# Designed miniproteins, single chains, continued (2): the designs that were tried, part 98

Each design is a single chain, and the fold is of that chain. pLDDT is the mean over its residues in the fold that is shown.

## One batch from the design tools (miniprotein)

Design m7612
Fold by ESMFold2-Fast:
Structure m7612 (fold): chain A 55 residues (1-55)
Amino acid sequence: STTDKVLAIVEANPEFAAQVKAYLERELALAEESGDEKAAAEIRETLARLDVRFP
């Protein structure tokens, strides 16, 4: 899944965790504005999992 790929990239490059989170927060806002509920849900799941591993 896209979530698992993002997590793997951040695990390999933890110095970019904050930048990846910021990027995903912007993408979430765009998905919400466009009414793409599926994309918004997937981004929220990815952010939640990143927050647990990289608080």
Scores: mean pLDDT 84

Design m7613
Fold by ESMFold2-Fast:
Structure m7613 (fold): chain A 59 residues (1-59)
Amino acid sequence: SARAEAYLARARAALAAGDATTAARHFMQGGVLASVDGDEALLAEAARGGREAARLGGK
C-alpha cells in the first residue's frame, strides 16, 4: 500500500501539471499494487484517476 500511495501521489502531481501520459502510467502502476494488496479504496482511486488522465491526454 505504501508503494501504491506513492504512485498515486506522483500521478496526481503529474495530472495537476498537465502531464496526462505520466499521470495515466502512474495511476495504472498504483492500481496494480493496490490490487495485489487488496486495497479496494486505492484501487478505485487509481481507476478513476487513470480514466481522467487518459481522457485528458487522448489515447
Scores: mean pLDDT 82

Design m7614
Fold by ESMFold2-Fast:
Structure m7614 (fold): chain A 73 residues (1-73)
Amino acid sequence: SPLEEELERKELRLLVMEISLGGQEVLLERAKENNKPQEIIEELEREVERLRREVEELRKEIEELRKKLEEEK
C-alpha cells in the first residue's frame, strides 16, 4: 500500500529527528553546565525548539496516516 510505504518513511524520519533532538538537548545541557557564552546557549535553544516543532508535525502526520490506514480496513 502506498500509505503503508509513506507511514514507514515518516516513522523512519521521526526516529532520525528524535535522535537529532536528543543530541541537541544534550548539547544544550552541556553548554549550560560548562557556562558557555549566552549567544551559544540561545542558538542551541532555537535549534532544540525548531526540532521539537518538526517532531510534533511528523507525529501529527503519522497519526493522520494511521487513521487513513484504519479507514482502508
Scores: mean pLDDT 86

Design m7615
Fold by ESMFold2-Fast:
Order: C-alpha cells, then structure tokens, then sequence
Structure m7615 (fold): chain A 64 residues (1-64)
C-alpha cells in the first residue's frame, strides 16, 4: 500500500542515521503525513510508536 511504502521510507531514513535527533515532525514530513496520522499509522504497521522505535535505534547505536 502507499501508506506502507511511505512508512518504509521513514524506517529506512532512521536506520541510515540512528544517532540523529529525529523529531516526529521530520519523520511525518518524510512520510508526507501529519504528525497525528504518521504516529497512528506507524504504530499500526510496526507495533511500536515511532518515538520508541527511534529510541531503540539510538540505544543500539550507542551500545555498539
């Protein structure tokens, strides 16, 4: 779906730069969505909030 393709672009961006201080506004903009729509659709697709996901990526990068 178009929504899943947009969310995949966001996930790819986060994985490419896990130490960046990503804001929800930046992530929503990459997805071409409002922050509210992005937050809801990301959690639906990946089972965790975008904030939780990015925090986990930062923790893993800092532990390496």
Amino acid sequence: SATLERLQRVRDAMLADPLRDWTLAELAAIAGMSVGTFSREFKRAYGVSARTFVAGLRANALAA
Scores: mean pLDDT 84

Design m7616
Fold by ESMFold2-Fast:
Structure m7616 (fold): chain A 63 residues (1-63)
Amino acid sequence: MEYIKKGEELVRRGEEAERAGDLATAARLYGEAAIYYRKSGTEEGEKKAEEAIERAARVSAQR
């Protein structure tokens, strides 16, 4: 489904932002990825959404 691929694209952008030190941008991108994963309506998407939310929380906790 396109929603899972869109979520994966957003996670990659979040990882790039995190590497650049843009933690706020990384957190936003991970959060948006979780929304798209949930839109997939699949168990795989739900698990990936949970992982994306955890990534966003960790980045937000870094300073």
Scores: mean pLDDT 82

Design m7617
Fold by ESMFold2-Fast:
Structure m7617 (fold): chain A 106 residues (1-106)
Amino acid sequence: ETLAQIYRDLGAYYYNKGDYEKAIEYFEKALEINPEDGRAWLLLGQAYDKMGEFEKALEYYKKAAEISKDNPKGLAIAYRNIADVYEKLGKTEEAEKWKQKAEEAE
């Protein structure tokens, strides 16, 4: 396997252990090698979301959506995560907009 895939998998391992700071370090290393890995961008967003860093989570989820533009399933997942963050921020209208985009992408 590639070094980028190994770093992403190691990041996922730490994410599942609740060590979000280490997860972020490894996802960033994976993305330095392969910046087109939409899954790594999504996981980076999820790690920041778990830490309550909602603005950073939105940035990375939007980057995941940008990379996944030709992958309807990946795009829908990114849009749903964006909607969930807007709900956590109390922005109901924005959340509904992104939920609709997720449904249209599927």
Scores: mean pLDDT 88

Design m7618
Fold by ESMFold2-Fast:
Structure m7618 (fold): chain A 61 residues (1-61)
Amino acid sequence: SMARERRTQAAIEIANYALDKGLSHDEVTQLVQQAVAEMDANPDMDPQELIKKYKEQIDKK
């Protein structure tokens, strides 16, 4: 489904951004799991807003 594809793309974008910022694989895994769980809890959530939120969190480290 389109929704599933968009969620997968959001998770990949968050993971790549975190890796590029030098987060460990463990930190990246935890962030991705948290993002996926948040999307599962709120299926009507805009994935772009979630990506923006997580990028902001990563930048504050």
Scores: mean pLDDT 81

Design m7619
Fold by ESMFold2-Fast:
Structure m7619 (fold): chain A 55 residues (1-55)
Amino acid sequence: MASEEQIEELKEKIKKLKDPLEIADLLALFARKYKPSEEQQEELAKEAQKQIEKL
């Protein structure tokens, strides 16, 4: 399971990215490495969606 610090750090990284593919890759790598819970995965997906909508 990912820590709260890791989740918050990833959210900040997502907010700085301008490429939807880089956001998707970052999420996939994070999920494989840190094994976030379903709730954490949903939270990260919502953050990614918000960032993509800004582009």
Scores: mean pLDDT 80

Design m7620
Fold by ESMFold2-Fast:
Structure m7620 (fold): chain A 61 residues (1-61)
Amino acid sequence: SAEVREELRRLIREMIEAIEAGDRERARQLSAKVLELAERHGVSEQEVLALYHEVLEEIAA
């Protein structure tokens, strides 16, 4: 659903921010939440990667 995809985008943004801050524990926690949410709602690994690239493009702009 659109709501699930938006939540995934939010978690991915927070994960990228944690990586940039050097917070490895928070990055790991957020990565796990992304995987759990995706699996729970049937979002494929390819879809998660597409969302990750979309968020990266937004941050780079």
Scores: mean pLDDT 85

Design m7621
Fold by ESMFold2-Fast:
Structure m7621 (fold): chain A 104 residues (1-104)
Amino acid sequence: PVSGIPPMDEGVKLSLLLRKDGDEAKKKLLEKAKEVREKLKKQPLSPEEKRQLESLTDEQIAQAIVMIIFGKEAGLSDEELIENLQTNLGMSRGIAERILELVS
């Protein structure tokens, strides 16, 4: 899909920070990962999804956020992003869909 990227969305800002200052971008990504985790904890999760979430580190959630941001910039569909999260991070489809929704 061809997307018109807004001039200064958060994905573009994080992409630029990763190129210039990886430590600042990493800090922001870890803060966002913790926010995503807390939002997921408030959702009605299956026992399998709860186990999956407890097994994920903040760094793994941060990696998922990076993959979503760069994948959207590259024009990947939501389905392609979910498949990438499942394949590369070992996430269940349920957790991958929930993270994508919260980051989007």
Scores: mean pLDDT 75

Design m7622
Fold by ESMFold2-Fast:
Structure m7622 (fold): chain A 63 residues (1-63)
Amino acid sequence: SMKEQQILEVAKKGLEEVRKAAEEGDKEKAKQYKEDTIKKLKELGASQEQIDAVGEEMDKLEK
């Protein structure tokens, strides 16, 4: 479905942005991208399991 494609694209973009911010050492920017991505996923109707999985991957990138 269109929403499933949007969820995947938002998750992929969010992970990439968090990775780039983390590589630059900008912890605040990385946190902001994480929060914005999770919010967008919720708005698109992503499952809690999908949201948790994406959040865990983003947390790994911030360490």
Scores: mean pLDDT 83

Design m7623
Fold by ESMFold2-Fast:
Structure m7623 (fold): chain A 81 residues (1-81)
Amino acid sequence: MKELAELLRKAAERLRELARIVKEKLPDGEEAAKLLEEAAEKLEEAARAAEEGDLEKAKKLVEEAERLAKEAAEIVHKSLA
C-alpha cells in the first residue's frame, strides 16, 4: 500500500502544478485552479487512508478527486470556446 500512497501524493503534486498554470494562463483560471487544488487535497487524504489500510475510504476519496478534476476540465473547455 505504500506504493499506492506514493503514487497518489505524486498525482496531488501534479494537480497543484496544473492549478498554478491554469490560474496564471487561462480565462476563468481561478475557479478551475480552485477545483484542481481541492482534488489534490482529496488525493492526499486518499494517500493517508491507503497507508492506514482503509482502501474503501481511499477509493471514495479518489472518486471525489476525479469528480472535482472533471469539473475543472469542463470550466477549461468552456473558456476555450
Scores: mean pLDDT 82

Design m7624
Fold by ESMFold2-Fast:
Structure m7624 (fold): chain A 72 residues (1-72)
Amino acid sequence: SLLEEAKRALEEGDVKKAIELAEEASKSPDPLVSRTARLVAEAARAVEEGRISIEEAVEAIDRYLAQLEAAL
């Protein structure tokens, strides 16, 4: 999925690609997927701005993806 690809890009240090993939996923017609994608994009932007580490962002994204899977 685009969200799992965004997580991988972030783990590889490609923050800009992670943001682009999450923004693409946010165009989903599914409101849960779109909302989760916006949270992932926000976490990646926080890394770009130096507010959080890549490790902290990945941990947050893992929680968001687990919540999405539990809602489906």
Scores: mean pLDDT 85

Design m7625
Fold by ESMFold2-Fast:
Structure m7625 (fold): chain A 79 residues (1-79)
Amino acid sequence: SAAVEEALELLRRAGEALEAGKAEEAARLAEEARRLLEEALGPKHPLVARALAALALAYKAAGEEEKAKELFEEAKKAA
């Protein structure tokens, strides 16, 4: 679907932002990807888990340890 394809592109860009040291931008991109995938596939899907893990890594890189921890736990439940 177009929404899933858009979300996967956002996750690719989020990874690029992390490599560039742009943690806040990576978090924003990963959060939008999570929203699109959750709307399209529901909250319990492997692709939603992937987006939650990417978002958690971005928050960890931004120094938001508690948010990252919560998102990693959500990712485990979404798979």
Scores: mean pLDDT 88

Design m7626
Fold by ESMFold2-Fast:
Parts: structure tokens; C-alpha cells; sequence
Structure m7626 (fold): chain A 69 residues (1-69)
């Protein structure tokens, strides 16, 4: 979950606590199938689209829930 780890670090440094918290939860769940969504969230964050990053992380969490069910 390298993308999640990078996103946590960048979000904490930038003060975007919600992004950091969602990314940290996904990192803890360790569901590799959602990694592409987390990579898209990281790209959105790097582009300054924090709301889009949050949306993608929420979507990743929903997909992870479905996989773990």
C-alpha cells in the first residue's frame, strides 16, 4: 500500500487531516485491490483537488468493504 503511505505523509504535512485519516485507515486494512483508487487519490491530491482525493478514498473504502464481505 505504497500510495496510501505516501498520501498519509503528504496530507499530514499539508494539514489535510481528513485525507490523512481516510488514507491511514485504508493502509491499515491492507486491501491491495483498492490500490489503483488510492493512486488516483494521490494524483488528485498532488493536483490540489483535495475534495476529489477524499471522494476517491471513500470509494476505495467502499470497494474494500465489498471485497472483505
Amino acid sequence: MEAARRLVEKAREAGHDSVAEFAERLLQRNVPEVEPLIEEALKAFDAGNWQEALRLLVEAGEVADRILA
Scores: mean pLDDT 83

Design m7627
Fold by ESMFold2-Fast:
Structure m7627 (fold): chain A 93 residues (1-93)
Amino acid sequence: SARERQLEYLRKLLEARGTKLSDEQVEELYNLLVEAARLIEEKADESKIMELIEEIGKVDPALGKQLKTLYEQAGIDKVGMVILLLVREIERA
């Protein structure tokens, strides 16, 4: 299925970055990324988006730290762009 291919694509991206997650953690991470992308497209409050980034960091600490660092260096618009591009890339798999 499309969802199965998308979850496998995300798993391979994570493995390439040295991150090994369970199938359940990959699915949880994908759901959090999709929700974050939705909030970004809806121009939700910055604090609500940052709460989801914190939840992402609980599943994948390396990604969470990278997104938090990007936020501190370049602000919410750059973080939002990166999340949207990542989700769209996965959805195309």
Scores: mean pLDDT 88

Design m7628
Fold by ESMFold2-Fast:
Parts: structure tokens; sequence; C-alpha cells
Structure m7628 (fold): chain A 59 residues (1-59)
């Protein structure tokens, strides 16, 4: 589980940059599952998706 989580975050950093990877790491700390993190990574590919994930973190 931890290895898969690290892999998702590393892939996000390479594809989307450190900001998107930081959002995924924060979501993981809030208890997001591997499946939820994979879905969040896809949403982070767009500015609208990034805004949505930041709003969830602020809640």
Amino acid sequence: DEEERKKIIEEAEKELGKFAAGILEALARQGYSIEELRKAKEELKTPEGQAKQLELLAS
C-alpha cells in the first residue's frame, strides 16, 4: 500500500509537477485510499480538477 502510494505521487510529480504531487500527498494524509488517489491524480490534470481537490483539502 505505501509503495503504491509513493508510486502514484512520484508519477504525479513527473507528469503534473510538485504542486499536484503535494496535493496528492496531503489527500493521502487525510486517509484517501489508493483508488481515491488514482482518481484524484486524473482530476489534477486540469486546473478545474486542481481547484476541486484544493477545496476538498480545505474542508
Scores: mean pLDDT 78

Design m7629
Fold by ESMFold2-Fast:
Structure m7629 (fold): chain A 83 residues (1-83)
Amino acid sequence: MEERERKRERAMELAREADRLAAEGNAAYDAGNYAEAAALYREAARLAEEAARLYEEAGDEELAAGLRAQAEAAQRKADELEA
């Protein structure tokens, strides 16, 4: 149980950081800084994927699925800006 709880705590920290980076990416996009926005979205996607993996390992499949969807959305935004 303690190992599972530590994974949840770490996943929550990573998910919060991913949300923060995605918000910074949106701010950069709104300012016309597309290269910076793309980099921030890629980092947000990476952290969301790590959080999803940890939630899956902890047995939180619904939270993992949500974070994977979030990571895919962030990656698509980054790819569109570098197209």
Scores: mean pLDDT 87

Design m7630
Fold by ESMFold2-Fast:
Structure m7630 (fold): chain A 64 residues (1-64)
Amino acid sequence: KKEELRKKAEELFKQAEEAYKNGDWDTARQLIEEAAEYRAKANGALPEVRDIVVGVMLAVLESK
């Protein structure tokens, strides 16, 4: 079950990268937030950790 959540987070992150490349920043942001939520659930993390994960994912997306 945790592996499925991790896979979903990876798929959403890939979709966010494509949306960002297409100039659809609003969609990219929504997808990053969803990816971070699935990643946090896969790790059993508290809601507070989700905000940190979102920040890290956005930084990675912007560095590409």
Scores: mean pLDDT 72

Design m7633
Fold by ESMFold2-Fast:
Structure m7633 (fold): chain A 67 residues (1-67)
Amino acid sequence: SMSDLEEIDKKIKELEEEKKKLEKELEEAEKKGSPRVPELKLEIEILEGVIALLRGVKNLLEKLLSK
């Protein structure tokens, strides 16, 4: 249903905001030479993967609903 697309869009936006927060934390960690830099980079990569997966699911649902 269209409500499923809205729920996925909301989740994508939430994850994009979390990614922006982690990117700011990464920038500060890099400036400070923090040992957290590799962990933050990995967390950002995982979030990017999840966002890409959700966008893929959204695209499939849009195609199914357009039939």
Scores: mean pLDDT 85

Design m7634
Fold by ESMFold2-Fast:
Structure m7634 (fold): chain A 97 residues (1-97)
Amino acid sequence: MERAKETIQEAADKLAAAAGASKDLEVEITLTLAVMGLSVELIALDNGEDPVEVLESAYEFLEKTLKKLEELGAEQEILDIVRESAEKIKKEKEKLE
């Protein structure tokens, strides 16, 4: 549970920083919505939801976010942050299975 929460929080923090650094309004909005989605997943963990299901939901959400950012032509650094965050969440899920 603690590691799942830490992994999602780290993803949220990195995406929030990327949103604040973005010069493109649509990219900033997309990242901000992703941070809000990750915050909902953190609340789900605090409410006793299954960490495996929460990590799976967070991973699927970040993959959809990555696809949207690619369609918007987001900077490679931003794409790499989202991709790395998704991969860390996937690896944490695999450790719990």
Scores: mean pLDDT 85

Design m7635
Fold by ESMFold2-Fast:
Formats: sequence, structure tokens, C-alpha cells
Structure m7635 (fold): chain A 58 residues (1-58)
Amino acid sequence: SDEKIERAKKALEEGNYFEALQLYAEALTENPDDPEVRELLREAHRKYQEALAKKAAA
């Protein structure tokens, strides 16, 4: 779980929003009550949606 969170953070920093989202989601399924992972997943999801909107506008 901690390894997945670390990888997700790196993916997010690299702009790999989908990979970050998937890794955070997997971490959350292992510990559904983790408020930190829930918040990180929400933030990654928002950034992913923003990236998709920019791509659609291009």
C-alpha cells in the first residue's frame, strides 16, 4: 500500500494522471478508511479531469 502511494505520487508529478489515479484507487481498496488516500485520490482525479479538458480543447 505505501509503495503504491509512493508510485502514485511520482506518477502524478510526472503528469501520468491515469496511472496515479489507478494506484491511489488500488491503495484505497486495500484500506478503504484511509482519509489520506481518499484525499490524494480526489486531488489526482481533479487534475486528471483538468488534463482531459485541456486535451479536448486542443
Scores: mean pLDDT 78

Design m7636
Fold by ESMFold2-Fast:
Structure m7636 (fold): chain A 85 residues (1-85)
Amino acid sequence: SSAAERARLRAELEEVAAELERLVEAGAPVEELRELGERLLELMRRLGLPEEELEAARRTLEAALLRVEAERAGLSDEEIRELLA
């Protein structure tokens, strides 16, 4: 990839990550959060991140989405911890 392409991908990754955090705080639908999370994973893949890091990032995304759904369903922090264990 060109240096310009790599710089663009890195900038987009940072912007998408910030947008995902903002949307979680704003109460955006989980399907919208998942779409942004998948975009983050695709950008990481295109930047050449190792498969082990991509797998860890996917597990983090799935846990985070489950946590958001559980919090919105009215589960306590204790119940959410049990759900993610």
Scores: mean pLDDT 83

Design m7637
Fold by ESMFold2-Fast:
Structure m7637 (fold): chain A 68 residues (1-68)
Amino acid sequence: VREALVEAQKILNESDIPASKAAGIVLRGVGLALEGASPREILEEAARLAEEHGDEEAAERLRELAER
């Protein structure tokens, strides 16, 4: 569970998404976690945001991670 969120951060760091936008995705995930969202919900939201920022590969990797 926690390992999946760490892996998601690595995916974002390796992505073509600008660092400022990637940081925004991470902060959104932290906010959701504080509100009691599951790791799956956090990963699905991160994938959606990565897709909105134009990185389809990062979005696919995050969706695969959410299914684990």
Scores: mean pLDDT 75

Design m7638
Fold by ESMFold2-Fast:
Structure m7638 (fold): chain A 80 residues (1-80)
Amino acid sequence: AADEKARELLNKADELVKKAMELYSQGKYDEAIKLFEEARKLYEEALSLATDPALKRVIQRHLDYVDSLIEKIKKAKELK
């Protein structure tokens, strides 16, 4: 079902976010941003497939969080 595929994509995106956070903690900012952007794409796909309103809310929160992190890290890199 569509919601099952959406949950699979959500789980894959969450795993990428976890890996990106580990890279960020190691100072590997460009690698971290790349994985956050990959996770963002998976969350967008999950949101497009999801039909359950509760699942949509969860995916949207995760997407918003990743968007916020990407923006903050990019801005921090430009501030020297």
Scores: mean pLDDT 84

Design m7639
Fold by ESMFold2-Fast:
Structure m7639 (fold): chain A 100 residues (1-100)
Amino acid sequence: LGSRGDRERAERLLREAIEDVEKAIEYLNQGKFDEAKKYLERALDKLVEAARHAPTLDDQVEITNLAMLAALALKATDPEVQIELAKSILEHAKRLLERL
């Protein structure tokens, strides 16, 4: 699907999304739900854009699944559920980044 600049763009956006999700988890653990929501929204936007620059169809599907998890975390009303979804995003995003 992508090459050269697309791979670099996807990697950068995925790294930035990882940082945003890590910040969201930090704020959720502090009970700062509005701040956590802002970082999850930023991560979602970055994951959606990263999927557009994915170098392969498999990478695009994986990043799209991460974006769906971020959207679910934003809709979750239980902070414990939001934290578990955010952790799942981190684990899968870090694994994907290793193979990009």
Scores: mean pLDDT 86

Design m7640
Fold by ESMFold2-Fast:
Structure m7640 (fold): chain A 99 residues (1-99)
Amino acid sequence: AVTITLSGPSTVKAGETLTLTATVSSDKPGKYKVSLYKQTDKGEKILVGESEPIDVGETATFSVSNLKAGETYTFFAVATDLETGEKYTGAPLTVTVVE
């Protein structure tokens, strides 16, 4: 099975850049494109970044800016298998923006 794990801090200060990392785990080698999505308080899913192709076990790094104080954002990563086109969605990561 293919899994994607998104990692980062649970809080960030307004005006600072949030750094998130995503890794793909699989029992088979492969190349994946990782897409980072932000889910708004209204449930809308917005693409915020895409990686270069990465190999299994490698890390994609994303920088997210312009986050607003007092808001809570849910991020999740989607890995697309470049051989099959299959998509794998990781567990969400919640980040609270503080003053």
Scores: mean pLDDT 83

Design m7641
Fold by ESMFold2-Fast:
Structure m7641 (fold): chain A 70 residues (1-70)
Amino acid sequence: APEVLEFEEEREIEIDGKKYKAKIRTRVTRHPDGTVEVEIEIEIYDEDGKLIGKFTISFTAPESELERLL
């Protein structure tokens, strides 16, 4: 079975004196063939807690290539 790691973080960002909250959810799946799948979901909220933007980044790479970048 693939190994799955999930974590969530929240970050405050400030643009033109306005505060926004970024909620970042990352999922890393290690497959038995040595492939790593990464999914990052980012949600941006304004000062009133309204969701103003959402986007997802997804990619796959061999685990050996990720080790070379560290």
Scores: mean pLDDT 78

Design m7642
Fold by ESMFold2-Fast:
Structure m7642 (fold): chain A 75 residues (1-75)
Amino acid sequence: SAREEELRKEAELNVNAAIGLLIQKGDFELAKKVKEAFEKGDVEEMEKLRKEAEKKGYKELAQHLERAAEALKKL
């Protein structure tokens, strides 16, 4: 449906923003985990990765991961 396409696009945009920020920070391992969680639609893993990002002080990308997880929950 159009709603599912919009939610998927919202999740993808937020995941891509988070991955870009992680690459800029040199955190390639966390970037890989975020990509894999998104490809699997793994909301629980996405929330764990958001908490890990918060603990590392990555405020902006943690917000992107939160928005991605919320969009995935609605699919």
Scores: mean pLDDT 87

Design m7643
Fold by ESMFold2-Fast:
Structure m7643 (fold): chain A 80 residues (1-80)
Amino acid sequence: SSLRERAERLLEQLEELVSRARDIPLEELDRELTRLLVELQEVLGGLRETDPELARELEERLEQLVLELQRRRDELLAEA
């Protein structure tokens, strides 16, 4: 499914964003995160209608990545 491939690519981009969180400005980090979350919500919505088990699995991965990125963002804010 093209929706599955798109979701996996967006999750990979989010994983890269998490790994690069300390190397980019916070404003750019927030902008990229917002863009990826909007695109992922659209793709996962479509997947939920056709493959709800896969959508659930990818949603769990998304939640874990968002929590990790928020943790790194909080660390950056604490460092000023």
Scores: mean pLDDT 82

Design m7644
Fold by ESMFold2-Fast:
Structure m7644 (fold): chain A 88 residues (1-88)
Amino acid sequence: LKDFTLDGGINATDAENNLAASVSGTLVVKGGVSTVTNITGTAATPENQALVDELIAIYKAMNGANPEEVKELLKKLNAVIDKMFENG
């Protein structure tokens, strides 16, 4: 990964009116160092709350991670998002 900034939320659904779960945060990668701030999460069901907690944990793991570690964590993040979409 190159130096970059990701600002935004991760939603379990693409429709705001049918949001089952949401996680937001800011990821900044500069000079091979990752910093994650402003992490928040919400869930509509207890099942999705467990997935939101897992997403927040992955985001926190990105803090201080190098670009290669962030790439691997992003794969894990996508797998959790897929489960959220399946659970709706």
Scores: mean pLDDT 64

Design m7645
Fold by ESMFold2-Fast:
Structure m7645 (fold): chain A 85 residues (1-85)
Amino acid sequence: GYVEITLTAEGEGKAALAAESGLGGFAHAVETGIEGAEAKVEKVSETKFKLTVRVPEKYAELVKKGAEELAKKLEKLGAKAKVEV
């Protein structure tokens, strides 16, 4: 089966740039590194971005951990970030 993991990040100025770049880079890494994985980045607003990743169950924990680590990094840069599974 597949697991869907969502990362939402919101911030202004440098935090918004970090959110957009971070989510895009994570999406690219998942799509290129995990066979069968799909990733989509949505620009919800000028300051809010949403990443949705669909991965095979065997990779779900690895990808969830990566998303949580990215969320923490973005929060240190002033963004608000949330991971949902």
Scores: mean pLDDT 89

Design m7646
Fold by ESMFold2-Fast:
Structure m7646 (fold): chain A 87 residues (1-87)
Amino acid sequence: MSEEERKALLRIIGLILRAIGLEFEAELLLKKGAPLEEVLKLLEEALEAAKEALRLAEEIGDEKFAKIARELIERLEKKIEEIKKKL
């Protein structure tokens, strides 16, 4: 593995962890009855991180991380639509 490939993998992992962390914060805020706009903002930030992770995973040809990112994107988009329906 080259240094460039290693840096790309660390970036992908960091973006996936960021997306999952933001999703978790959004769900905690929902459980506490926070404003839906605050929840939506966190989910949209999580979605952007997941989309960037997918772009990088596809660019380096890492199908495992690409699959993880795609599943995360699908889950986040579904959650965002559910929140938007309540606004």
Scores: mean pLDDT 88

Design m7647
Fold by ESMFold2-Fast:
Structure m7647 (fold): chain A 75 residues (1-75)
Amino acid sequence: KEELKQELLRKIGEVLALIGEIFDLERKLEELKKQEKTKENEEEIKKIEKEIKELEERRRELLEEMRELEAKIKA
């Protein structure tokens, strides 16, 4: 069970890193949305929105893996 706990801790670290990246991108997106609606800003917004979605999907996958590990540790 110790190896499962170590794997869980590693995944927790990955999730925390992803949350930080998503938060930074969300802040940048909020600032861009406050600026003038130029074609360049619209392209940048679209790019950041895509990056956020990709990171959120990766976070969801890690959270599912963590739930499986927690179930195995508690059993």
Scores: mean pLDDT 81

Design m7648
Fold by ESMFold2-Fast:
Formats: structure tokens, C-alpha cells, sequence
Structure m7648 (fold): chain A 60 residues (1-60)
């Protein structure tokens, strides 16, 4: 159902965001470069976009 697709997408978004935040926190603690931090942010943005596109396809 559309409700199940939305709920699953919401769970995936939360999981991806929590994982990316943990990676950013770990990199900051380890003295990671701005390039390394940006790479995590770029990957997070790409994963969120992919989840949104998948949701839109399933609801169409």
C-alpha cells in the first residue's frame, strides 16, 4: 500500500541519516579532512535522492 511504501521509505531515510551522522562524528573525532567529511555528506545526499526516486516509482 502507499502507506507501507511511505513507512518503509521513512525507516530507510532514518537509518541512512543515523549511519551518516555516526560516520561524520567518527571522522571529526579522528581529525578527518574537509574532503573526507564532504564525501560522507555527498554519499548521504545521493542515498536520500535514490530513496526518494524509488518511492516515487513505487507510488506511480
Amino acid sequence: SPEEIEAETTREVIAVTERSQAELDALRAAGGSEEELQAVEDRHDAELRALEERRDRLLS
Scores: mean pLDDT 87

